# Ledger of designs, part 41: designed miniproteins, single chains, continued (4)

Each design is a single chain, and the fold is of that chain. pLDDT is the mean over its residues in the fold that is shown.

## One batch from the design tools (miniprotein)

Design m13502
Fold by ESMFold2-Fast:
Structure m13502 (fold): chain A 61 residues (1-61)
Amino acid sequence: SMKEKAEEYKKKGDEAFARGDYAAAAEYYKKAVELDPENKEFWEKEIEASVALLAEVVRSL
């Protein structure tokens, strides 16, 4: 189902986030949101990964 595919992308995003790969995490969470846009948790995780990615970019300046 679409929800099962969304959960799989969310899991991949969680794994990427755990290793500090915020760019990959944001992309995986974005895929989860595309497949299940009514799932608030997926939106929250995408935002969190995007904020973490922005913080990494700012720190590299």
Scores: mean pLDDT 87

Design m13503
Fold by ESMFold2-Fast:
Structure m13503 (fold): chain A 55 residues (1-55)
Amino acid sequence: AMEEKIKKEIDETLKNLQKAYEDYQRALENGDVETAEKYRKKMEEYAKKLLELVS
């Protein structure tokens, strides 16, 4: 039960991280530095959460 919940949360966090990375790349391609910085911070937050879930 606990392991299933953690696995679900890891999967959701990975999906969120992937989406943030895609949005970050798109912002960079458009020269939108402010939006890119926003998604870079989102990526850092998701990466931190992922580390917490696997540690």
Scores: mean pLDDT 83

Design m13504
Fold by ESMFold2-Fast:
Order: C-alpha cells, then structure tokens, then sequence
Structure m13504 (fold): chain A 70 residues (1-70)
C-alpha cells in the first residue's frame, strides 16, 4: 500500500512539474517542483504510519486528484 501511495504521489509531482514548465520560467518551475517533491515525501512518511484502511482512502483521493491534473 505505501509503495502505491509513493508511486501516485511521484506521478502527481511529475504532472505538476510538466504543467509548471509550460507556464513558468525553467528556474521557477524547477524550484516549485522540488518544493512539491519535498512536501510529498514528508506526506508519504506521515501516511505510511496510518492504518492500512486509512492509507487506502488516501490512495483513492490521490488517484482522483491525479486524474484531474492529467
């Protein structure tokens, strides 16, 4: 479960990074993408300590949000 959450978050960061590269200067986009990556990494650490049932709910929310970004 934790591995799936990491994978979805990595895809979300990648999608956001591509969006930022299209709309912002490269330096700005890279900074924002790195900040987002750091935040997502911290969130994954936090989520990995939750019960599996809660992890599944978070995974569903993340998949829905990722679909909207694509």
Amino acid sequence: MTEEIKEVMEKAVEAAGKYLEKHYPKEEAEKLTKELEELMKALVEKVSKLPEEEQKKILEILKEQLKELE
Scores: mean pLDDT 76

Design m13505
Fold by ESMFold2-Fast:
Structure m13505 (fold): chain A 80 residues (1-80)
Amino acid sequence: SELGKELAEALKNGDVEKAVELLKQMKPEDEVELENGYLVPVGRDIANPVKAYLRMTTDPKAKEAAEKVLEALGEKPGSV
């Protein structure tokens, strides 16, 4: 989805506020395409795409942004 692409870009750019705003607009059927081309569904956990991004990214800035987004959602980084 377009929201999924924008979310991936926001995380890559370290834009925590925009990432949180985009996640609030996402639905269970929306998918986020990660930089490696892997598609992650939102499904039943709105934090799922961010958790997947955090596990896959090697960029320290993107990792920090993803962790801050998870914190804003009340989640722990890498939690299942």
Scores: mean pLDDT 74

Design m13506
Fold by ESMFold2-Fast:
Structure m13506 (fold): chain A 67 residues (1-67)
Amino acid sequence: SAMEEEIRRLGEEALRAVEEGRLEEAERLTKKLDQMGVLAQIRGDDATAALAAEIARRIREAMEKAR
């Protein structure tokens, strides 16, 4: 779906931001992923919500290791 593609794209951007030391940008993108996950839940798309949550978790782990 278009939302899954956007979630994956945002995840890739956030991980690149972490690698480049742009932690504020990575946090901003992670919050956007959280918002998309909430929207997916409201729409009854549990699989897309779970995908957003998993990607956000991985980004947060990468940010923690970079700090």
Scores: mean pLDDT 86

Design m13507
Fold by ESMFold2-Fast:
Structure m13507 (fold): chain A 83 residues (1-83)
Amino acid sequence: SLAEEAAELARKGVEAAKAGNPQTASDYVRKAAELAEKAGHPGAARAVRGMAEVSDIYAKQGNPKKTAAAAELAARAVESAAR
């Protein structure tokens, strides 16, 4: 489903941040938000977009740990909506 694809993209964001690629992580989280909205989960999509913005700020500051934390919160929001 689109919701499961959104959760998978958010998880790829977490892994990218942990691998030291925070900008790639932010890109995955943004894509997860778009798929969550298309899946009919606008509340989760808004939460994920918020985490994408937070992730992008930390990515630009070179903070992979906080970028990963934001991506993790995004993943959990989508995973909860996909159930």
Scores: mean pLDDT 80

Design m13508
Fold by ESMFold2-Fast:
Structure m13508 (fold): chain A 55 residues (1-55)
Amino acid sequence: SRVDEVLAEVLALKAEADANPERGEELERQIRAMLSTLSAEEFSAFVDRLAAEMA
């Protein structure tokens, strides 16, 4: 699903930002851009799944 695709990409970019903090602003911008493509319903599902992954 679109939510699964975005979740996988966001987790990859977050891991990259953790490994390379100097790229944090660039990677955060990419994450924000991807999240902006989600509908409100898809964004809600994304947040729930991200919370589960971080638990």
Scores: mean pLDDT 81

Design m13509
Fold by ESMFold2-Fast:
Structure m13509 (fold): chain A 62 residues (1-62)
Amino acid sequence: TLDQLAQEGLAQNREGAAARGAVGVAPEHSRALLLKGLEQALKVHTDGARKLIEEQLERLKK
């Protein structure tokens, strides 16, 4: 699922996991790291899941 792909991307970025542990400290930081995680997941997953990740990235950018 999309959530799993985002989690997988964040796993590639240990800082993202740590930032989530500090929720509420810097929401913009957590969001930026999530965005980076999804972009990394997009590179790893080049199948049908890629379209879903692209849609979520579009939403997140706005």
Scores: mean pLDDT 55

Design m13510
Fold by ESMFold2-Fast:
Structure m13510 (fold): chain A 72 residues (1-72)
Amino acid sequence: SKSEAARLFAAGSIADVAGDYETAAELYQKAAELVKDDPEFARELYNKASDAYEKAGKTEKAEEWRQKAESL
């Protein structure tokens, strides 16, 4: 649900601020999967996941999620 996606987004933001970038990226990814019917929110989440993966040193995953955001 969108409420669950918002909860996951909040948890991802907390992990991101804490420097736990890989956990943040995974939480943003899970949130995005719940809101495929909301392209604006999904795009934000894809970009957040991409940024978090980049900070985690996961360049290939970062590029994948950036491309998903651009495709919306």
Scores: mean pLDDT 84

Design m13511
Fold by ESMFold2-Fast:
Order: C-alpha cells, then structure tokens, then sequence
Structure m13511 (fold): chain A 93 residues (1-93)
C-alpha cells in the first residue's frame, strides 16, 4: 500500500526509524503478509538490532516457515553462528 512505498523511500534515505514506523502501520492492516514482517526484520538487521530482527523473522516464519527461517539463518550467519544458521536451513528442507 501507500505506507509500504513510504517505507521504501525512507530506507533509500537511510531513515531506518521512519521505515520501521511505516512498515508497522502496513502490518496493522495486513498482519498475515509474511513479506512485511521480513521487511521490518531487515530494517532492524540493518540497524544492528539482531534480537529485534530475529523476533520479526520469527513472526514471518509463523506465516511462511521457509521465508522466515531462511531470514533467521542470515542473522545467525552475520553474527558468526554458522552452526545455528545451518541448523535453521536444514529445518526448511
């Protein structure tokens, strides 16, 4: 929707706080859209907030298990936990 376009513009400007706010509003209207939860997780991952990124990717995984768990694996890989990343990737096989 309009909020998703505004979130994309904020991300391009590096305004992570504004991007998160627009994504949260779009999620209120479309809570079962796994892609919106992934986009919110990506904002927090870019901000270095791995804990919040994992929470939002977990929300995505509740809707789309493969998409959510694959994105959680990326957080563990970026944090140097290759064993946990591989474990999560095997869960989607």
Amino acid sequence: GKLLTEAGEALMKGDLETAAEYLEKEIEENPDDSTLWVNLGNVYLRAGDYEKALEYYEKAAEIDRVLGLSNKAKVYEENGDFEKAEELRKEVL
Scores: mean pLDDT 83

Design m13512
Fold by ESMFold2-Fast:
Structure m13512 (fold): chain A 72 residues (1-72)
Amino acid sequence: LPAAPSEEEAAERLIELILELGKLLNKEELAKKAAEVIRKALRERKEPDPEEQKILEEVLKAMEPVFKELLA
C-alpha cells in the first residue's frame, strides 16, 4: 500500500471525490467552486472566508445523501 498521504495529497484526493460526486449529482458547478476554495486554502494556507466556508457546507449537504447510499 502507498504511504500515508500528505496534507496536500489528501486534499487533492478530496477534490477529486468532490468533482466526481458533483458530476454524478449534476452539481458540477458547485463542486468546482468547492475545489477552488480548497486549493486556495492550501496555496495561501489560510482558513476559508465565510463565503467560501458556505460553499464547502453546500457541497457537503449535497453529497450527504450519496454518502448515505454508498455506506448503506
Scores: mean pLDDT 72

Design m13513
Fold by ESMFold2-Fast:
Structure m13513 (fold): chain A 71 residues (1-71)
Amino acid sequence: MSLEERIREAHRAAQAGKWDEALALLREAAETGSKEDRARALFAMAQLYQALGKTEEAEKLKKEGLELLKE
């Protein structure tokens, strides 16, 4: 499954209220692939945490993605 497919699947899971499934799909994507793909997955996870009201978790993930891109 490509990064785009994983993000799309995670979006569908989130729309169905399956937040744990959505986050798990993006977490797997954040652990594989290119540096850019992993950063994009981290940013997508941050958006989901923000939607859940977990602002501190969202900011942590955003920082991890930005640091990854600086390498």
Scores: mean pLDDT 79

Design m13514
Fold by ESMFold2-Fast:
Structure m13514 (fold): chain A 91 residues (1-91)
Amino acid sequence: LAKKGAEKALEGGLEALKNGGKEALPPAIGGILGGIGGIFEAEVLGKEREGALAALGGAEAAIKGGELAGSEEGIKKGEEGKRLAEEALRE
């Protein structure tokens, strides 16, 4: 679940980066970095909880980036990433 949440955060950040101006850049980059970090923590280091926390932060950044970019796809992917990360943290 943490890896899937992180992958959605990465996708949301990339959509925000693709569609946004300079104001969307910091949160879009936050979504990308949180997604990469979450994938690394969960899959490479086997740290599901730490991966989920990184995915959650990345997903929230991707949502903000999507809002600033006017990207409904970025927002939706960020929201799905947040849901998956929160589900991973409940387990």
Scores: mean pLDDT 84

Design m13515
Fold by ESMFold2-Fast:
Structure m13515 (fold): chain A 83 residues (1-83)
Amino acid sequence: MNSEEVIKKLQELIRAVDAGDAETARKYAEELIKLIKESNLSDIDLGVISLAAATIRVVARNQGHEELAEAAEKVLDAISEKA
C-alpha cells in the first residue's frame, strides 16, 4: 500500500538525519515529497509525517544544512496540499 512506502521513506529520512548525512537526507526528502503527492494518506499518517518534517527542519537549520531545511519545508507544503 502507498502509505506504507511513505512511512518507510520517512524512516529512511530520519535515519539519514540522525547519521548526519545531509545529502542523503535531502535526497530522501525529495523522494518522500513525490510519494506524498502520489499517495492517499490518513489523517494520522499526515500528522506523523508533519511532526517529523517539522523536527527535521529545526535540526537541519541548527546544523547549517539549509538545503535539507528547505526540503523539509517542501515536505510540509506537500502534506498541507493533502490535508
Scores: mean pLDDT 79

Design m13516
Fold by ESMFold2-Fast:
Structure m13516 (fold): chain A 76 residues (1-76)
Amino acid sequence: GHGSSQQQIEAGKRLLEEGLYALALEAYKEVLEDPNASLEEKAEAYRGIGEVYEKQGKYEEAKKYYEKADELLSKL
């Protein structure tokens, strides 16, 4: 199916590659706020947020989001 959450994940990845960190966070957070997003899509969004914080040198914040992604994937 054509999911808006998957489109936001792809947008977030592109924005992160372009160094547009605030917009990348916005795109990933839209996935987390989507009630139709799968556990896999939410885990990808959490990993994306972690990568954004890691690129900004915010390692403690990055760790929290990577842990949230791992917790969701452990339920699959």
Scores: mean pLDDT 85

Design m13517
Fold by ESMFold2-Fast:
Structure m13517 (fold): chain A 79 residues (1-79)
Amino acid sequence: SDELKAEIERLKKEIEELERQATLAVINGDYETAAELLKKIAELYRKLAEIYRQLGDVENAEFYEEKAKRLEEQAEKLK
């Protein structure tokens, strides 16, 4: 499970970077870029949820699945 824990840390860092980029895109009025970034972040949250399920952490898996769903809905509203 050490590889899975390392992947969780990697995914969380990638999400933080993409969230910063999405915020800047919104500030700049680039809603197309913001929507694509939100979709990418949602995909990473779904990957996090899958890893947490593999670790038996159902609470965190459901938490990140719900985050992904909300971001997918937000991205759809920006087009």
Scores: mean pLDDT 89

Design m13518
Fold by ESMFold2-Fast:
Structure m13518 (fold): chain A 99 residues (1-99)
Amino acid sequence: SELAALEEAVEEAARRQFAAEGEIEAHPELLAANAAAHAGDAAAAERARRLQAAMLRGIALAAGLSEEEAEEIRERFLAETDAAGQAAIWAELQERALA
């Protein structure tokens, strides 16, 4: 429930910021989770991954993608275990956002 509420907050923040500025600043909770993950906290790594996926969903919605398309991007990101695959999903979203 706490993680789900935080996912919603990160998604909404990403959606609002991208709609207003065309850019996104990483959410403080995502930055904290990434820092802890880099320090070896496996639970923080899962938290960071879910918050990153929520951020991508928010950007997709702000870029005008449908709810279904935004959820597909989120699910693909969560299923992707390879950094190159994660980068490819981000690049795809950037292309769609610029179109």
Scores: mean pLDDT 80

Design m13519
Fold by ESMFold2-Fast:
Structure m13519 (fold): chain A 63 residues (1-63)
Amino acid sequence: MTEEDKERIKTVLEALKKLNAPKEVIEEVEKLLKDPDATPEHVLQLLRERLDPETVAQILAHL
């Protein structure tokens, strides 16, 4: 991931905390942020699987 990708994922993490998302989802996103082979697509896939489409759209709007 590029430095810009890491900043976007960090913004997603902050949005998840503000929306009071399940801690399991927050922890998985934080793990992906520290994973050198993870991509932004992995984060999006996780969010789409664990959260409803409306919540995902709200998070993506902050990117």
Scores: mean pLDDT 77

Design m13520
Fold by ESMFold2-Fast:
Structure m13520 (fold): chain A 80 residues (1-80)
Amino acid sequence: SEKDKKERESLRTAVELLEDSLKKLEEALKKNPGDESVLENVRALLEEGEKVLKKAEEIGDKETAERARELIERAKELLE
């Protein structure tokens, strides 16, 4: 349905924006690994990524769910 298409496109846009944000945060942490403001942004991104994953799984969007899982794994690695 059109609603299902819009939901999938919205989730794809959300995961793309989170992937772009994570890349910038990864680069920032390489320059200053102890930057508390960057780490706080990584935690916020992790929370948003988990929301995208849950919604992608609920609507059966396997590709977006896989991308969200990869994003979550990368974000968790930055917080270890």
Scores: mean pLDDT 86

Design m13521
Fold by ESMFold2-Fast:
Structure m13521 (fold): chain A 68 residues (1-68)
Amino acid sequence: SKEEKILKDIKAAAEQLVKDPTLSREEIRRAVEFAVDVLGKKYGLTPEQIEKLRKEALEYVDKLLAEK
């Protein structure tokens, strides 16, 4: 699905962002939110699909950051 592909790409990007020691938690969350919005709109997702994807992506970021 489009949602699954976008989420996979976002998760990969989030893993790279979390490795950057110059980025704060807030900066990483903001970058991920922006990427979800841009990709969701680009691939024609509904606002409801984009919101669900944003929540899933941020939950993943929070899990990665909790391991620090």
Scores: mean pLDDT 84

Design m13522
Fold by ESMFold2-Fast:
Structure m13522 (fold): chain A 62 residues (1-62)
Amino acid sequence: DREARRRALLEVASEAARELLTLIGKIIDAKAAGNEEEKEKLLEELERKAKELAAREAEVLA
């Protein structure tokens, strides 16, 4: 049980890391392009994804 939960948590974290890295890349591109509105929109999405990850981790640990 503990090992299964640990593995599930690592899978969630691993998937989230890939998604967050992709989103960070888009934020960097928007910043390089000087598009402040797009950058802020992407930062909001990053915050949303972080909250989603926290909820998924809580679900796995329950």
Scores: mean pLDDT 77

Design m13523
Fold by ESMFold2-Fast:
Formats: C-alpha cells, sequence, structure tokens
Structure m13523 (fold): chain A 86 residues (1-86)
C-alpha cells in the first residue's frame, strides 16, 4: 500500500509536525519521500501497516479542528490525503 499526502497553506509549525511524523516512519524502515516547497509539503510512504495508516489519517483529521480542509481518497490499496488551508 502507498500513502501520498499533499498539504498546502501550512504554517511552519504544521510542516514541521508532518515532516517529523514522516521521518519517524522512515526511521522505522519505510520508504519515504518528502518534498517541501514554501508552504506546501508532499509526503509519499510505502509499506505501512494498517495501524500506521490509521495514525496518519488521525493526524490529518486533527488538522480539520485547526480550520484545514482535509480530503481522504482510497484507490484500491493506495491512499491519498489532500490538506488545504481555508
Amino acid sequence: PKVKITATGLTPEQIIALALTAIGLELEGHKVTITIKGDQITITIEGLSQAQVDALVDLAENLKDEGYTVTITKNGDDLTINIKRP
């Protein structure tokens, strides 16, 4: 399974939080690609367990409480999460 997260309009604090989560997954042996461009971050992760996928979904859903728009889409075994500032 492949998870792709694209987040736009983030504060530096939110970018750091997402990047640290992704780095943690890379340190656990997952294939992770992180790209940061200004206020946008794109993270692609492969080989996640269901528990790790659920944790990423929870993290993304928590951003809704901070006013972000979050869209989660499943395509077979792949998951795409899009996050935008209001």
Scores: mean pLDDT 77

Design m13524
Fold by ESMFold2-Fast:
Structure m13524 (fold): chain A 96 residues (1-96)
Amino acid sequence: ADEEARELFRKGEEAYRRGDLETAIRYYRQAIRLSTDVELEDQAGLNLARAYLEQGNSYGALLLAAVNLTVARRHNSPLVPELEALLDEAQARVKS
């Protein structure tokens, strides 16, 4: 399961690098669904929220960043500062 989740995450990263946000979002979502690895889930969640923000889905990015930040804080994830920054950016775009 986790090896499959990592492969899906890798495919999401490849799609993101070429600017294919829709494909990246699909693979990140699938990676999260199959994963039992908290670190992979945190990273995929952060990347998914960033992809939503880049495609202009600011409300979706806000909601996802807030949910992922809550989970990340529970296990003292090193991604907490990046999730906080993304939440702040998404909040600013929603208000615009």
Scores: mean pLDDT 86

Design m13525
Fold by ESMFold2-Fast:
Structure m13525 (fold): chain A 57 residues (1-57)
Amino acid sequence: SSELEALKEELRRLIEELERLGASREVIDNFRKALESDDLVTLRAAIREAKEVLEEL
């Protein structure tokens, strides 16, 4: 679905930002696992969590 594709694209961009800012491999790996999900709830939760981590860096 277009929504699934959009959410995965947003999460991919957030992961790239986290990597650029030096987030730990463990944190990056956890978000990459979420990218393997086709569950919209899981992806939205991961996006929110990634944004929170970025705001604290």
Scores: mean pLDDT 85

Design m13527
Fold by ESMFold2-Fast:
Structure m13527 (fold): chain A 59 residues (1-59)
Amino acid sequence: IEELLVAGNFEEAKKKLEEIEKKNPNDGIPWWEAATYARLHGDFELAEELLKRAQKRMP
């Protein structure tokens, strides 16, 4: 999944993140990592969306 995030393939990465979420619905870390990579690619709107998904699953 990190390879998809590094390459900026967020559509495919989001599909993999949804699969991970189904196995561990309370794990926000993968979504938080995806938000970080979105920021690195300069997509701040996507980063905020991904961070909100992560926050719904974090303590």
Scores: mean pLDDT 75

Design m13528
Fold by ESMFold2-Fast:
Structure m13528 (fold): chain A 79 residues (1-79)
Amino acid sequence: MEEEKERIEKLSEEVTKKDVEEAEKLGGKEAAELMEEAGRKYKEAMLAKLEGKDEEAEALYAEAKELGAKAYELIKEAQ
């Protein structure tokens, strides 16, 4: 469990950093902030799922998707 949490945290941080940097370049600071929040919520969802909190994980995953969609909309508008 703890070893899986560490892997998720490290991988999530690396992926989120890359996605945030790309979002900032394409959609500006607001898109980057939304992408960063989406990454945080997605990480929390994965950790909750590992703890057996399926309902909480589903709610957090839905929030992450919504935030990511908003970031994507800003990127599209900035083009």
Scores: mean pLDDT 77

Design m13529
Fold by ESMFold2-Fast:
Structure m13529 (fold): chain A 62 residues (1-62)
Amino acid sequence: SAEREKGDEYLKKGEEALKKGDYATAAEYYRQAAAHYHRAGDTASAIEAGKKAVEAEALANA
């Protein structure tokens, strides 16, 4: 679905931001990925992206 494709797009952007050390930006992209996966009905991918967002946010606040 288009929502799943958007989820994959934002997940990739989150990974790229994480590699650059832009943890706050990575967390935002991972949250967007989780929202799109949730709308696609992909609960497993939504949960995984949400966990990545929480982890990236923790790194941003360290």
Scores: mean pLDDT 89

Design m13530
Fold by ESMFold2-Fast:
Structure m13530 (fold): chain A 56 residues (1-56)
Amino acid sequence: MLYRVTEQAGARALALLGAKPGDVVTDEQLARAVPGFSPAQAAALAVAQGAVEPVE
């Protein structure tokens, strides 16, 4: 699944993802920023925080 990074994403999260606002990332990349979470859980958390939004 693909997600677009928003301007609400924190600098630390952007560094861990290797991304910047406007970039498209996978749920697997989001899981790398959140230890112990599955890709689906990391994506759900990032969407809930407004850090990313679904592309489709």
Scores: mean pLDDT 75

Design m13531
Fold by ESMFold2-Fast:
Structure m13531 (fold): chain A 55 residues (1-55)
Amino acid sequence: SMEEKKQELIELAKRIEELAKTDPRVRAKVQGKIFTLDEALEFGRELLAEEEKRR
């Protein structure tokens, strides 16, 4: 549902925001982008998956 997608996006955004505080590369990847809800979810999931692999 749209409500579930919004909640997931909020959680993804919080995690990405924490990473962006200490990693300028992460900040650059998200800055200036305009997305639909579905596009934002896909982008956020892929970004976190890539960063987790680098840990």
Scores: mean pLDDT 74

Design m13532
Fold by ESMFold2-Fast:
Structure m13532 (fold): chain A 68 residues (1-68)
Amino acid sequence: MKEELIEYADKNISNEELREEAKRVATELLEEAEKARAEGDISRAAALEAAAKLVVIGAILEDELLKR
């Protein structure tokens, strides 16, 4: 999941600064999700994983708007 999401960002975000920031934020969220899963907080882990995906999707949308 983490590697797949980062690869998706690399392939779909053309703006270098936005791509690197989106990858950083998504990685931080996924690391917190892994910690939450290790602690047995499945609901928090699922929410953090969803947030990481939304960061990448939002960055792709922002990248498209920046091309205007």
Scores: mean pLDDT 84

Design m13533
Fold by ESMFold2-Fast:
Structure m13533 (fold): chain A 70 residues (1-70)
Amino acid sequence: QEVIDRLVSLAESETERKALVEIAQKMEELVKKGKSKFEIYRELSLIFAKHPELSPRARLEAVRIADELL
């Protein structure tokens, strides 16, 4: 919940907002399952590749939040 709110606040468009919601939900799922930082980073990289509209700032913040959760 906290992760989704924090990431969604960075959205500059509805399309970016949807991508950030997907990222937040995926990060929370992986953390809950006890996945490694490497596995979380890999999943983030795959989502970033599918969403070229994501700003560099949003990508950096997603990585920072993942680091903070681990």
Scores: mean pLDDT 77

Design m13534
Fold by ESMFold2-Fast:
Structure m13534 (fold): chain A 77 residues (1-77)
Amino acid sequence: MDEIRRRLEELAAEYERQTAAGRTVEARAAAVREMALLLGLSEEEAERLAEAVRAGEEAALALLEELRARRAAELAA
């Protein structure tokens, strides 16, 4: 549980750093997709998350928060 949470927090921090550095949307989408696969999400879910990043930062952050909360609830059950 803590390891997945830590990785999601590290991804969020990396996403913020890349945004501040003026990284392209595609670079950020690729980073988020890779993290989703590392979290054990399917390729389909990983691509959906990458599309959310391309749609906008707010949508991507909201989806990441939703996935984090869902994973925490699943592990707590």
Scores: mean pLDDT 67

Design m13535
Fold by ESMFold2-Fast:
Structure m13535 (fold): chain A 69 residues (1-69)
Amino acid sequence: GKATALKNLEAALEALKAGDVVAALSGIREALKFATGEAKEYLEKALEALRNGDTETAERYLRKAIEIL
């Protein structure tokens, strides 16, 4: 549910701050199972940014998803 998504995104954000991209990707993918609408769009953009090595952009989209979940 929403609480599980939020917990996974908060964990993903902390992983990203620690430089653990693999853990961040896993957290975002788990949250995507519960995200809809604009939150899902932000998470998909965060995944794309991480795939391209842009951790700063990924962090911004993660924060936006957390704000609206």
Scores: mean pLDDT 83

Design m13536
Fold by ESMFold2-Fast:
Structure m13536 (fold): chain A 94 residues (1-94)
Amino acid sequence: MVPRLPAAEAARDVAGALENTSKALKEGNKLQASRYLVAAALIATMSEDEEVREWALEKIREIAKYIDEGNFDKAAELSQKAAEELRRRAEELA
């Protein structure tokens, strides 16, 4: 098993990666966006909280789908919204 992160730490770190994904997508930088999205997925799998892990991975999968479709605006919007929700969850868990 991958080492586990506390739920609040995992949520905060995934949020940061998704914020960076959104910025890269707005810049049209698909490669950089994909790198940040992979980092977000890796951090999400390390969460000890199954609800945080599963929710984050579902959103990451949806973002990846929009990137593959070339819909960077929708991918950036979803990534930013997911990051905002994860930051709120991190504050509640801390």
Scores: mean pLDDT 85

Design m13537
Fold by ESMFold2-Fast:
Structure m13537 (fold): chain A 113 residues (1-113)
Amino acid sequence: SPLREELARIFREALEKVEELMKKNDPEGIRAVVAEFQARVDALIDEAGVSDEERAKIRYIVSLVQQAVDAYLEGKKEEALRLLDEAINVAREMGYPEIAEILEKFKELVEKK
């Protein structure tokens, strides 16, 4: 399957689960979803046989998202928003506008809290 479409799907499904868990105030559930998200992205990259450059770009975006979620769960809202802005900018610059759009929706959820 096209890597970009499957990545966008993984990001979107993770966002939907995180949004539900944020409403329930379930930090352990959020951590579990993010761990599953990282594992799903790594498995997809490995299966797709992407270049080392493409792999590094995707992993960097995922790392920024993980750091943003950790900051959010620690009550560091401003740091979480900064990390999400960086992830959005990196995703756009690296050619993943669909991922950037999903991350903008996540940023809105963090801002609302």
Scores: mean pLDDT 87

Design m13538
Fold by ESMFold2-Fast:
Structure m13538 (fold): chain A 70 residues (1-70)
Amino acid sequence: SEYIEKGKELFAQGKYLEAAKAYFEALKEDPNNEEARKGLEEALKAAASVLGATPEILELAKEAREMFGP
């Protein structure tokens, strides 16, 4: 998926929230994609570690939980 590759690039650049958004889009296309799911979890954890639990990070985490499970 183009979104998975984009997520990897953004993560490597330290753009963790943008990476999380890219992985979230990949999961919307294929909810069973383990690579996208793990990428999203890792990117959200990294974003929270750098930025703190911002409203944007919390909202993305909530939406991901509601759409793709716990």
Scores: mean pLDDT 83

